Designed miniproteins, single chains. Designs and how they scored, part 70

Each design is a single chain, and the fold is of that chain. pLDDT is the mean over its residues in the fold that is shown.

## One batch from the design tools (miniprotein)

Design m2421
Fold by ESMFold2-Fast:
Structure m2421 (fold): chain A 74 residues (1-74)
Amino acid sequence: GPPKKLYRVKYRLELTVRQYLPSTGEWQELRSREEGERVVSPEELELIQASLEGARADPNVELEYELEIEELYE
């Protein structure tokens, strides 16, 4: 078969989710941070990028991320 192509992804992300509380009429912010490194297939990389784009498009979600993508060949 064709040679397997993989990607090494180093990531750092900071996620802020804004939630409306009807009981108080106020918005709350929940923050989380994640960083790491993984080796993924092209299909997995596409899913990761789609998920990040989806999150970034949500007006109640503030996602700051940094991705370093390196192509690997077997």
Scores: mean pLDDT 78

Design m2422
Fold by ESMFold2-Fast:
Structure m2422 (fold): chain A 58 residues (1-58)
Amino acid sequence: AAADAEARAGALGQHYRDLVSQVKKELEKEGIKPESDEGWVEISKRIAERVQAALAAA
């Protein structure tokens, strides 16, 4: 609802933070350091792939 836009923005931000946390945990399990150059590239790539998959499913 329009009156709830700020609450929805907060929920979207939390969802993004949860996604980043999940990707970081996946990278750590694969032996990739999230704070390395390789880790930053992988975080960006996996988030982009998940967003693209969600858009394709819509």
Scores: mean pLDDT 73

Design m2423
Fold by ESMFold2-Fast:
Structure m2423 (fold): chain A 79 residues (1-79)
Amino acid sequence: EEEIIKEKNSLLKEAGDRLAQAEADLARTEREYTRQIIESGEKGDQEAMEAARQAHNAAVARYDALVAETKSLIEEAKK
């Protein structure tokens, strides 16, 4: 049972590290999307704005998936 506790703690640490990376990616893509709204609005560059939107949406989806996975691991660790 001690080995199970160690394994759960290792998985939670890995999930936390992945979540931190996803949060950094989310913040970066959010800043880029905001920048593209301002710059592309002035230049009319719809492709650049759409690319930034898609990158941000992908980062949001990745973050949400990791949050759900981390919550599942926390609940599993409490059993």
Scores: mean pLDDT 77

Design m2424
Fold by ESMFold2-Fast:
Structure m2424 (fold): chain A 64 residues (1-64)
Amino acid sequence: MIKKTEEVIKAAEYFNKMIEALQAKKWEEAKEYFEKMVSYLKGGSEEAVERLLEALEEAKKREE
């Protein structure tokens, strides 16, 4: 795919929004932004998505 640059830029934008949502403890919004980021990365592997979601859940618990 030749348009990799466009996908990477959009993925980075959603990644930044995800981090901001996590810091605000808006877990649901963070998850939505994460899923959009993954979609721009061509739907990656399910395994990578699952591992990242698990890490996010653990991070949320450790914030308190």
Scores: mean pLDDT 67

Design m2425
Fold by ESMFold2-Fast:
Structure m2425 (fold): chain A 60 residues (1-60)
Amino acid sequence: TPDDIRSQQLNQLQKEIQERRDELLAQGVPRDEVLRQITAEAQRQVNEIQEKYDKLKAEE
């Protein structure tokens, strides 16, 4: 269902964001800068997932 697809995409995004955070920290990026970057990226991707979800729900 669209709800299951959204849940799977959000769970995958959470994993990808955590991996990206770990990469940036390993590269020596300061924690505050990492949080700023990953927060902005996560918000954009959550919005994209929500837009796709809304489209799928409208097509039911």
Scores: mean pLDDT 82

Design m2426
Fold by ESMFold2-Fast:
Structure m2426 (fold): chain A 74 residues (1-74)
Amino acid sequence: SAVDELEEAAKRLSLEELLKHGYGLGLAENRRGRRDEARAVVAWLRELAEREKLSPEMRAGLEAMIADIEAATA
């Protein structure tokens, strides 16, 4: 799953690279019509933001990315 890919990436990527990777995966899944997978990616990114205590700037960027994912249509 996309979330499993993100969990594996989290062991290797920086926080900024991981946010970018999650954004790309969320967009791709939603554009493919895999809305449940896209929602799982969004939930995972929200959990990451809380766990890693993102700065206000990074959190604002993530909120914009999540809105973009949710607005993407197949």
Scores: mean pLDDT 83

Design m2427
Fold by ESMFold2-Fast:
Structure m2427 (fold): chain A 85 residues (1-85)
Amino acid sequence: MPPDQGEVDRALALMLATITLRHEEKIKEDLIKKGLSEEEAEEYVKELVELARRILENRDDPEAAAEAMREALKKIKEIEEKIKK
């Protein structure tokens, strides 16, 4: 039986991890353009890269991967709030 929700969550987690790792420099540049300092952008991207690696390391554990994805989404919301100000 295919776990429909588990498949979707895993696909989203892997997509987020892949985007973060493949577009690390672009994400950093976009954050700087949106008003973050180079130091703040670098620190934030570093945190996202670490979370992306955790998602990939736990790809065989859907719950652990989902946990890391939730943590990544929280970090994204934190930076969105900083940029919004």
Scores: mean pLDDT 73

Design m2428
Fold by ESMFold2-Fast:
Structure m2428 (fold): chain A 55 residues (1-55)
Amino acid sequence: SLEERRAELRRKAMAEMDKIMDDYQAGKITKEQADKRLREVSARYREELARLDAE
C-alpha cells in the first residue's frame, strides 16, 4: 500500500541517518562530512516522498 511504502521510505532514511551519526561518533568521518551526508539523505527522502504521495 501507499502507506506501507511511505513507512518503508521513512525507516530507510532513518537507518541511513543513524549510520551516518554512528560513523561520526566513531570518528570515521568529520562533522562537515556528516552534515553533508545528512542533508543529502533528507533531500532524497523528501523527493521520494513527494514522488510517491503526490508528484
Scores: mean pLDDT 84

Design m2429
Fold by ESMFold2-Fast:
Structure m2429 (fold): chain A 86 residues (1-86)
Amino acid sequence: AVTLSPLVAETLPSGLTRFTATLTNTGAGSASMFLYDVETGELLASSPLAHQGETVTLTVESPARNVRAKVLDGRGVVAESSGTAQ
């Protein structure tokens, strides 16, 4: 099984937003997390593989307004979370 945190959005003085999400993999196998802009479908950031028992945190600074975190394992999408600027 995987656990994905709520996507945290923090407004920066630069006008960019910092998006942060944490993936914990308690299941067998490996999983990866991807952050993308909901409006454009652009991939903003990707995590390394989280193996069994591992936790990975992904942070990206972006002008995107709506960002989604997707977690994929060897069988497809297993978790999602979203965050909105402001």
Scores: mean pLDDT 82

Design m2430
Fold by ESMFold2-Fast:
Structure m2430 (fold): chain A 102 residues (1-102)
Amino acid sequence: MEAAEKAEEAGRKGAEAAKAIIKGGGSPTSGTAAGVSSGGATAASIIGRRKGEEGSKRAGESALRSAESTKGAAERSGTEEGKKKAEEALRAAEEALKAAEE
């Protein structure tokens, strides 16, 4: 699987985590932070698709950093749904980075 595709999925999962944080009764501030982080991953994935292999590696690295930030925001919010969605985003980002290394 192409790293840019996996990075895009990680961005999508991060956005879902941000929504889950807000809907689960977490802080709107924590939800906003998670949303900003996931947006960065999505942007990186788009750039990665355009730049081919080199862009795919950067997209994977950016997705991982964004997913880690989103998980931190979910943990601070204390919502179980937000934490679960953030873990899904982190796994997707890890897969994107591994795909970029191959």
Scores: mean pLDDT 66

Design m2431
Fold by ESMFold2-Fast:
Structure m2431 (fold): chain A 64 residues (1-64)
Amino acid sequence: SISFTPETRAELEKRKNELQAQLKAMEDKRSATGELTPEEKQEILNIRAELNYIEMQLAKMEAG
């Protein structure tokens, strides 16, 4: 398993903002080209999964 993960709230928030910007850029590209490659579809799924994970980590940090 990949063991490198942001541990501070600030790092998680920064990563979240970066992922949101990447997701927007990919959606903007899709709007311009009209089509997503299988690779781009997988990247969007990965970005969404990582965003969900970060939100869960932030929630746990607030609860703990």
Scores: mean pLDDT 75

Design m2432
Fold by ESMFold2-Fast:
Structure m2432 (fold): chain A 71 residues (1-71)
Amino acid sequence: MVSPLAIEKAYEAVKAGQRDNALAALTSALVNAGLPEEEAKRIAQEAVDMMEAGASVEEILKWVNEKVKEL
């Protein structure tokens, strides 16, 4: 499963305007959780979009971990 720290680190990058760093961090965390790179990139992009829309760290963590369980 993706750790809360990975989501928090990505969220800090989004708040700092560093979208590319947030995408890279989440993609890496998802690949390390066992997802194929293309699937990890897709989920990371959706998670970053949720962060930019103002979703909470807890909401994003729950959503990402449910997606990881499905794959």
Scores: mean pLDDT 82

Design m2433
Fold by ESMFold2-Fast:
Structure m2433 (fold): chain A 97 residues (1-97)
Amino acid sequence: MITKEEVEKVLDAIEKKDPTLIATLKSHPMVIEFLLHELGLKGEELKKVLAKYNWDPEKIVETIKTSKNPLVDIFDVDGDGKKTNEEVKKELLERFK
């Protein structure tokens, strides 16, 4: 099982647009669904995120690269857009406490 510390490092990498993470996801787009699941999206939430991006993992990678708030844009699918990256990160990390 992935640890809270490992989840935090991945969320930090997404927020900071880490070039190694982006390159890895771009070369292995099929792992994006697995990564989202490991970061705390379960069942219906994961399906909603994937559907938001038309089941196209390249669009999720592009969101990480170009979004002002990549964690909000990816993980706050049912929200009103008022959440910050910090708030989304905190909510996801609470799932691993």
Scores: mean pLDDT 76

Design m2434
Fold by ESMFold2-Fast:
Structure m2434 (fold): chain A 82 residues (1-82)
Amino acid sequence: LTDEQKRAVLAAMLEGVRRVYETKGLAMAESYGLGAGEAAARALGDEDLLAQTQALRASRDIDEAAYAAGREEAERAIAEAR
């Protein structure tokens, strides 16, 4: 594969990850997938793809904390209703 083809594949993968995140929210449980994308972008020397991968990872970490807080609140409400 040429570097241009590798960039196209990585861009398509990151777009797919972004769409899953937008439609499923916290369905992105795998930091491994984001880490592999970041490593590939770095190996290609593509600063835009690297920045996109890092921004997506930061967003995931924040949303996971919000999800954990929401789950705790829901469990408390269920306990109070019983």
Scores: mean pLDDT 60

Design m2435
Fold by ESMFold2-Fast:
Structure m2435 (fold): chain A 89 residues (1-89)
Amino acid sequence: DVAARIEALLAEALDARAAASPLDAETRAAEVARARAQIPALVEAFLAYLDEYLEKGGTVEELLAEGERALAEGIEAARLGIGLLRAYS
């Protein structure tokens, strides 16, 4: 299940960011809970974006190449995007 793999990757990324957070335990827990509540909507938006892009004749390889270029330019958010694209494939 593609959606389940993407959800798992988003949850892993959230847990990694939470572990690195300088926030106190109570504030961190509240922020993590709010972010986790957003994961289903993020999965839905990502899949809708890919569906539309592929329908227009785009490929996952093209999106991966763009993500790798963005990561090389210092855009760390691209690393998660690359992971999500690989899970979709």
Scores: mean pLDDT 78

Design m2436
Fold by ESMFold2-Fast:
Structure m2436 (fold): chain A 85 residues (1-85)
Amino acid sequence: MEVTVTATAADGSTASHTFEAELKPGATVPVAVGAAPGALAVGDEVKVYADGKLAGEGTVTEVTEVTLDDGTVIDLAHALVKIYE
């Protein structure tokens, strides 16, 4: 299924990542979303959508800085998301 992970920043802006996966009802799944440096913080809301439907939610647990191959610096926000049953 098409899975979209969306993290919402304190200012209401969102960062999203879409990929193909299978979500298991009731599971807790680790996810990561790339964002601009400083955009996301620990405690920010993360929602997961399966084929456009809200399927799970969690919060950012850790933010790490990543340098991409082109020299661009981003934040990688890690979250544990509970998939709805």
Scores: mean pLDDT 81

Design m2437
Fold by ESMFold2-Fast:
Structure m2437 (fold): chain A 100 residues (1-100)
Amino acid sequence: KLAEELANMSLEELRKKIEELIEKGLRGENVKENVELIFALELLIRAKELGDEEMLEAVVEYIETKDEEALARALTRLAHALGLSLSPEEVLEEIRAARA
């Protein structure tokens, strides 16, 4: 599975993958899918840098399923790492409002 392959990549490999996706997007190839994957890869890098296994698991689930609840869990973990006091429910509500 793509998500499993990405989870096993090093930080340098993930950064190179982001550069490749940006280059493909600039060529007009699968722009929406590439932007979504770049966003997910940035979250995956953050999870690995933080050593946050729950965030890592949530990002992997989001890459596989596109589940907004998985994205909300990952973003909530990131928010807490940045010193923000947000609940998963608040994050999920904002995601749903933005994607309506």
Scores: mean pLDDT 80

Design m2438
Fold by ESMFold2-Fast:
Structure m2438 (fold): chain A 79 residues (1-79)
Amino acid sequence: ATVAALQAALAAAQARRDESEKGMEHIRKETDENAAKLAEQDPEKAEEARKVGERSIKLTRDMTDANLAAAQAALAAAQ
């Protein structure tokens, strides 16, 4: 049924958001490690690399939040 498909889509969006949060945690740790290595040679470049990572995390969070909201709205409209 269409409602069952939308419920599955919502569950998938929630799982994707959870995976995205874990992925962002991994990216943050990896960025911090890379920045620490870069700081030994070029602290300015290390800081820029960390800021780029932070921007990517914010963009990803905004997108996953929007996708989750869309899935919730679609399910609500179908019920």
Scores: mean pLDDT 80

Design m2439
Fold by ESMFold2-Fast:
Structure m2439 (fold): chain A 100 residues (1-100)
Amino acid sequence: LEEALKAIHDAVKAGNDAYIRALQVAKEAEKVNPEFGKKLKEEIEKIRDDFLITAADALGGAVRDPEKAEEYASLAQQALDDFNARVDKLIKEAEEEIKK
């Protein structure tokens, strides 16, 4: 349980770091194209909220059913992987817009 809870906490921390990086890129995009930057920020916020909901559900599940704690830690890791993939795609789109 303790190791699984730590893994979920580490996933949330990594997600927050990725979110901050994405938000910084969105601010740079907003300087070049305000409408694009605003839409990008809204999309980043939405996928972050989806990630945090999944991570919170995984944490609650691990606490309620310690025998399945590793499964919940895996769900949090999968949510982080999905979040990072979506963030990386949005960052690439933002960098392409900035280079125009």
Scores: mean pLDDT 85

Design m2440
Fold by ESMFold2-Fast:
Structure m2440 (fold): chain A 84 residues (1-84)
Amino acid sequence: DDLREAGRRFLGTLSPAERRVLLALTDAGRPLSVRELAELTGLSQSTVSRALRDLERRGLVRRVPGGRYEVEPPVARLIRAYRE
């Protein structure tokens, strides 16, 4: 499973907070706010905000209207393949 291994390796390059935020966004399959991500991950809003900024800077997530974030479609596919 080359795609599953690529997903595992990719997630291994992320910090624990970045990984939790990215997985929560992928699992939700919809845009989430900082508050919703903090609730889902058990992280503080400040930790979530920092992780989202780093993920957005890397082009892995994007900000959408209403102060929400979503995973870029190719990244979401990679993570879902890893989790199947």
Scores: mean pLDDT 83

Design m2441
Fold by ESMFold2-Fast:
Structure m2441 (fold): chain A 89 residues (1-89)
Amino acid sequence: SASIVFLARVLSGSGLPAGRLLRIRLDGIRWSDLRPGDIYDVQARDLDSGAIFDGRFRILQIIDDNRLRGQLQRLDDGSIADIEAILIS
C-alpha cells in the first residue's frame, strides 16, 4: 500500500512550539487524492525529541505539487498545531 511522508514545520500551536520539525506519515493515500477539508489519521515523529505519536491531520490548503498547509491534532493530549508540510516521499 502507498504511503505519503511529509517534513512539517510547526507555524503555531497549543502544545508543539513554532519552528518544531515533524516527520508525518499518511498510509493508503496518494498526493493527488488530497483535498482541502479532508482529515486523515497520521503517525508523526518529533525530530527534536524522537517521540512518535498518533494524530489527525486536516488539510487546510494545497500550495503546489509538493507543499500544503494543515492542522495536526495529537491524540494523546488533544493539542493542535498549524503546520506547513513538504512532500519528501
Scores: mean pLDDT 87

Design m2442
Fold by ESMFold2-Fast:
Structure m2442 (fold): chain A 74 residues (1-74)
Amino acid sequence: MIKTYRIFVTGKKPDALASEAIDILEKNGIEILDQVVYSQQSMTLVVRGTREQIEKAVEELKKAGFEVEVIELP
């Protein structure tokens, strides 16, 4: 089932964080609906995908050295 998720990603520089994290999400078939917040080391994304796509992408993000928190939206 396709759902909407909020993903909070923490890393080093926002420019390196954004491109690498977005690439991982898109490679896993996840649709990026919104890029909500950028700080020096963190961003928040609103994304659409299946639970399986989200779980796989989160695993890949963590392997790439990012800290990731996922919240399922209604």
Scores: mean pLDDT 74

Design m2443
Fold by ESMFold2-Fast:
Structure m2443 (fold): chain A 70 residues (1-70)
Amino acid sequence: VAEELRRIVEEEGFSEEVWKYIDEGKLGEAARLLLQEAGVRGLPDEVMQRIAKIAEELGILKRAAPAPLP
C-alpha cells in the first residue's frame, strides 16, 4: 500500500507534504491529500481509481456497493 502511494506521487508530482505523510506511516492522511489534489487537478480516472482503492484499503473511503437484483 505505501509503495503504491509512493509510485503515484512520484509519477504525478504531488506536493512534498504527501511524501512526508507516507514516510511517517500516515498513509490515511497521504491518501486523503492525494484524493484532494487529484480531484482538483482533474487527473485521469485510472489515477483516481488507484488512489480510491488505497483509501478503501485504509478505511478512509467507503466503497459504494452495487444494488442486488431481486
Scores: mean pLDDT 69

Design m2444
Fold by ESMFold2-Fast:
Structure m2444 (fold): chain A 95 residues (1-95)
Amino acid sequence: SKREQFLELLEQYEKQLKEAIEKEVDESKRQDALDKLTTLFNDLREVILNEDDSYWLPALEQFYGLMTQLFSHYNAKEALELLEQFYEQAKKILE
């Protein structure tokens, strides 16, 4: 199903983005970045699990905007590239 494909994509990219944050974000700020990332993934995952698919694209757009702000703040270039790949793949599942 589209829901299962989206949830698998979330699991895959959450792992990769956490690894990118561990590489790119200074140790003193890393835990804050990881906590914020985890919250944003959990919020999106909750919408995908509990809501009809008409709610998924607005939730994805909000997630993408907030994640872009987070990674830009930390100058996390690899994380930004991975986020863009995630966003493109997620949109293809929804279309």
Scores: mean pLDDT 90

Design m2445
Fold by ESMFold2-Fast:
Structure m2445 (fold): chain A 78 residues (1-78)
Amino acid sequence: MEEEVERLIERIAELIKAGDPLADSLFLMAVGIALSEGDYDSAIRIAKAGLEAAKQSGNTDAAKIFEDALKRAEELKA
């Protein structure tokens, strides 16, 4: 499970390096899947990675969504 999440993060990072404009959306989709499965640890890790990617690309709207998703995942884990 954690290995699968790490592989997904690596794959999405490759898309960011290739200049894929959908990379931020793919991170958001991955966070949603992890949350739906109750895997809050993976959701936190993916949301942090997505927040960094959104900041790097200058996508303020995506950054806010990832920040909110991260806060939600941390709260649900507690």
Scores: mean pLDDT 73

Design m2446
Fold by ESMFold2-Fast:
Structure m2446 (fold): chain A 91 residues (1-91)
Amino acid sequence: APPAPQLISQELDVDIKLYDGKAKVTIKYKRTLSAASGTVPEEQEGTNEAWLDKEELEELLERLKEIEEEMKLLKETYGVDLSLTLTITEE
């Protein structure tokens, strides 16, 4: 059996718009997986949007810190190209 597809790169773009008492969070992701021999690498993209209260936003920010640390470790250990962009805007 051919080896399973491997993650080559992943980009995570997190946009947070702060409103009075709520936050609008938009998460856009793009990833590239290794293809079988002779096939073009597979690209996957998605966008998720949610409205969060203050507690949910704090949980998300803590999770994003954990993800950033994991991404750094994976990049250094396995050579995976990982990036996270966080933008916070007050409306």
Scores: mean pLDDT 74

Design m2447
Fold by ESMFold2-Fast:
Parts: sequence; structure tokens; C-alpha cells
Structure m2447 (fold): chain A 71 residues (1-71)
Amino acid sequence: DALLAEAVAAARAGDLARAQELADRLREALADAPEEERRAALAAMVRAIAASPALSEEDRAAARALLAKAE
């Protein structure tokens, strides 16, 4: 999925505005997708944010907490 790959890349680069735009488009594209696929896409984006050195530690900590609850 090109949208997921682009959203993950934007999140890793710390471009939160672009990541949010692509995440919204991905949410629309996955609206009718199986829950498992939607969950996998969310987990990938949250992992990218948690691993991004361009974001604050507070933002990364929040992303890690969200990932732990999703799994």
C-alpha cells in the first residue's frame, strides 16, 4: 500500500502534517477493509512515530503507549 508507505516515511521524517494528511487518506481507503488490516496499518504508523528521532521524546512516548494498547 503506497499510502501506508508514504505515511510511515513522513512520520519517520517528523513531517507530522504530511503524516496526518496521508493517515486520513489511508483511513478513507481502509474504511471497508478487515479490522486486522486496519490494525496492522495503525501499528506500522505508530511504530514509525515511536522510532522517529525527529520527534520529541514526549511524542515518541505517547506513540509507544498507544502501540502497547493496540497489541
Scores: mean pLDDT 70

Design m2448
Fold by ESMFold2-Fast:
Structure m2448 (fold): chain A 95 residues (1-95)
Amino acid sequence: MEYREKAREAVKAGDYETANEYRRQWIEDLKKRIESIKTLEEAEKFAKEYADQEVARGVADFRATWGREPDPATVQAHRDALEKALLEEAKKAIE
């Protein structure tokens, strides 16, 4: 919750490194949610859907804040990194 606001503030300041640190905290919180997932297929679906939703929210927030579109390559990189991190954690949680 607080991590989302701090990441948003960091993005507004152009500090993407700090924003990524707060996004890692969101991933840690998500590990607890992922432990309820029992199959790799469910984990892959969750990681993809969550990454898509979070990136869409981030793009909308960026647009509202700066009045311009974020760089598509940067958006794609953030999305792919988030999906990969979520999936790796889900695989560790699935025995």
Scores: mean pLDDT 74

Design m2449
Fold by ESMFold2-Fast:
Structure m2449 (fold): chain A 79 residues (1-79)
Amino acid sequence: IKETVESMAGVLLQAARDGHRLSPQGVADALLEIAREAGSEVPESQAQKQAQQLVDAAEAGDLDAVKKVAEQTAKLIES
């Protein structure tokens, strides 16, 4: 879970660096899919909040923020 979320966060960072506009809803959908595959239930509203934080951090190029949000998101899915 943590490795999967961190890998996704890395992809988002690369996409932002390449000038791609990130979709918070697309990221939220991906997080819900990761949770489903892990057998976890995550409320859509929480996935949307985590997705927005990941997108904001990635677009800012803030590596520390991206890592922190990814770790928080992984813990949410593992709960």
Scores: mean pLDDT 79

Design m2450
Fold by ESMFold2-Fast:
Structure m2450 (fold): chain A 85 residues (1-85)
Amino acid sequence: MIVKTEETITVDGKEFKVETTITEEDGTWFSTSTVNGHKVDTTTSNASVQEALDAAKKEAIELAKKLLEEEKVLEELKKLYEKLK
């Protein structure tokens, strides 16, 4: 069985588009997600669809936080560059 979901999550006031694919194989549920087109590196193995959805959401939030930290680093570098003018 394959379940595909699309949702928008908000992390630190910024919206992220999350697309999740859940597959079942031999009674185990696997989740794979993308956040704003960036793939989550980890596939979770779960006992149920609900646990797979919960795991996918946790992974998506963690990736969204990493993307925000990368954006903050880029903004800090940009500010440093402007100060060097």
Scores: mean pLDDT 76

Design m2451
Fold by ESMFold2-Fast:
Structure m2451 (fold): chain A 88 residues (1-88)
Amino acid sequence: MYAEIEAEVEELLAKAKENADDPSKAASYITAAALLVVSALIEGKISEEQATRLLARIYRTAAEVARKQGNDDDAEKFEKLAKELEER
């Protein structure tokens, strides 16, 4: 269950990075990954700790995509959010 959700999140994040030059497409993949994590948590398929770890990874990828788009301000915000989750 967790491994399957983690694999699907990683696939969506890989697609976001592949489409970094298309802001709308990249954002759609990042949003899909976040919704998958939230849905899995609500349905009891993953723990709160597992959801927090996946969400931190999503923010790290969002930061990487933002930097590729020249959006350094957004990248710094996402990096800060990821770090805050990782320190819990």
Scores: mean pLDDT 85

Design m2452
Fold by ESMFold2-Fast:
Structure m2452 (fold): chain A 79 residues (1-79)
Amino acid sequence: SRSAELAARDSRLIRLLSEMHALDPEKKYKSRQELKDWIRKQAAKLGLSQSTVDAILDAIDDNIALIQAGVDAAIEAGR
C-alpha cells in the first residue's frame, strides 16, 4: 500500500538523516526552514544526488512531525 511504501521511505530517510547528523552532532534547528537548509548543507558534504535531497525535503514537507521526531532521536543518539 502507499502508506507502507511511504513508511519504508521515511524509515530510510530517517536513517540517512542520522548519518548526516553524525557529521554535525552539535547542530540544533529552530524552524523547518533551518532544518531544510542544514540538510542541504550536509547532503553536499556527503555527495548525495539532487534526487535524494529532493526526496528528503519532500518527506519533511509531507511528514514533518515524523521526520522531526526522527531527527531529534538521531541528535540524542549521536551524543
Scores: mean pLDDT 64

Design m2453
Fold by ESMFold2-Fast:
Structure m2453 (fold): chain A 68 residues (1-68)
Amino acid sequence: MPSLEEQLRALAEELRALAEREGNPVAAQWADQVDAVIAAYRAGQLSDAQVARAVEGFREVLESLRAQ
């Protein structure tokens, strides 16, 4: 199973790829939010449970953007 940080990185990469392909600034803004969560997690500001919840939230965002 990929780590929580690996899952966040994959989501950031997919959101950035979507932003570049579609010219969608909203997808780019969400990728920046994922990077902020990674930074907070590395700084010890977020628990594993909080990061797991964030991963699920970002997955829902990515699915919503892809459905457009």
Scores: mean pLDDT 84

Design m2454
Fold by ESMFold2-Fast:
Order: structure tokens, then sequence, then C-alpha cells
Structure m2454 (fold): chain A 105 residues (1-105)
């Protein structure tokens, strides 16, 4: 019936968005670690930055995500790379909001 079809579609879309979220978290943690190393942070400091990002992203702590992104962007000399970094919290927020909206439906 229509209700069962809708429930199945919502479940499938949630699984898709959650997989995309997890892939983004893993990918951007690696990018932030690499950028921190390039910017003169130690290996231990770069790993702490990556883990802080992962924890913030998993908990939807957008204030911390934006803080980390701003710190790394400030040390990035390439204006195109800096602009791309500063756009990332917004993209992640959109996916997190889509997941929450589907869970509420």
Amino acid sequence: DAAAARAAAVKARLAELEAQRDAIIASWAAVFRSLALEQGFSEEEAERIAERYRAAAENEDFETIEEITRELAARTPDPAVRAALLARPGTFRQIAEAIRALRAA
C-alpha cells in the first residue's frame, strides 16, 4: 500500500544519506589532517584536529566544525582552496538537516 511504499522509500533514503554523511566525515577528516600537516602542525596535532572534526561531525556540533574549518582556512594561502574549505560546513549541515527531516517524517 501507499504507506508501506512510503516507509520503505524513507528507510532507503535515510540509509543513502547516512552512508553519504559517513563517507564525507571520513574524507574530510583525512583532508583536514593532511592540510594541518602541510600547514606545519605536528603529526599528533594533525591527528587531534582530524579526531576533533570527526567527533564534532558525528555529534552535529556545527560550531566546532566551523571553528576547525576557519582555523585551517586562515592558514591556507590559496584563495580558491580557502573558499572551498569555508563552504564545507554548509554542505554538511544540509545533509544533516535532510537526515533529521526524514527521521521526523
Scores: mean pLDDT 80

Design m2455
Fold by ESMFold2-Fast:
Structure m2455 (fold): chain A 114 residues (1-114)
Amino acid sequence: SLAELQAELARLAAEIEAETDPRRRARLVLRMLDLTIEALRTGTDHQAVGDMLSRTLEIVGGFVDEDLTDEALRARLRELMKETARALYIDEDMEAAIAKVEEIKALLEEWLAA
């Protein structure tokens, strides 16, 4: 349910804030991105889903600024975050928002594999 996704997102956000290892933080961020994708695909409460995406983008932004040193990767992730926000809040294009979150996830998975 959406309420269960919101509760799990809040728990992951707290775990991310408590984690000091960048690679472990990245794995928690990836789990949070998966929950956000599920909420975007299944959620019927557009305001609640938008609030969840907003919180997710805030945490991803913190990770990008604090834990990543590759300037090109940071720039691409920041661009994707702006595109995700535009797709959901301006264009009201849920499929585009999901696709951009999946691209953020793929880039972070690639970074973890390196």
Scores: mean pLDDT 88

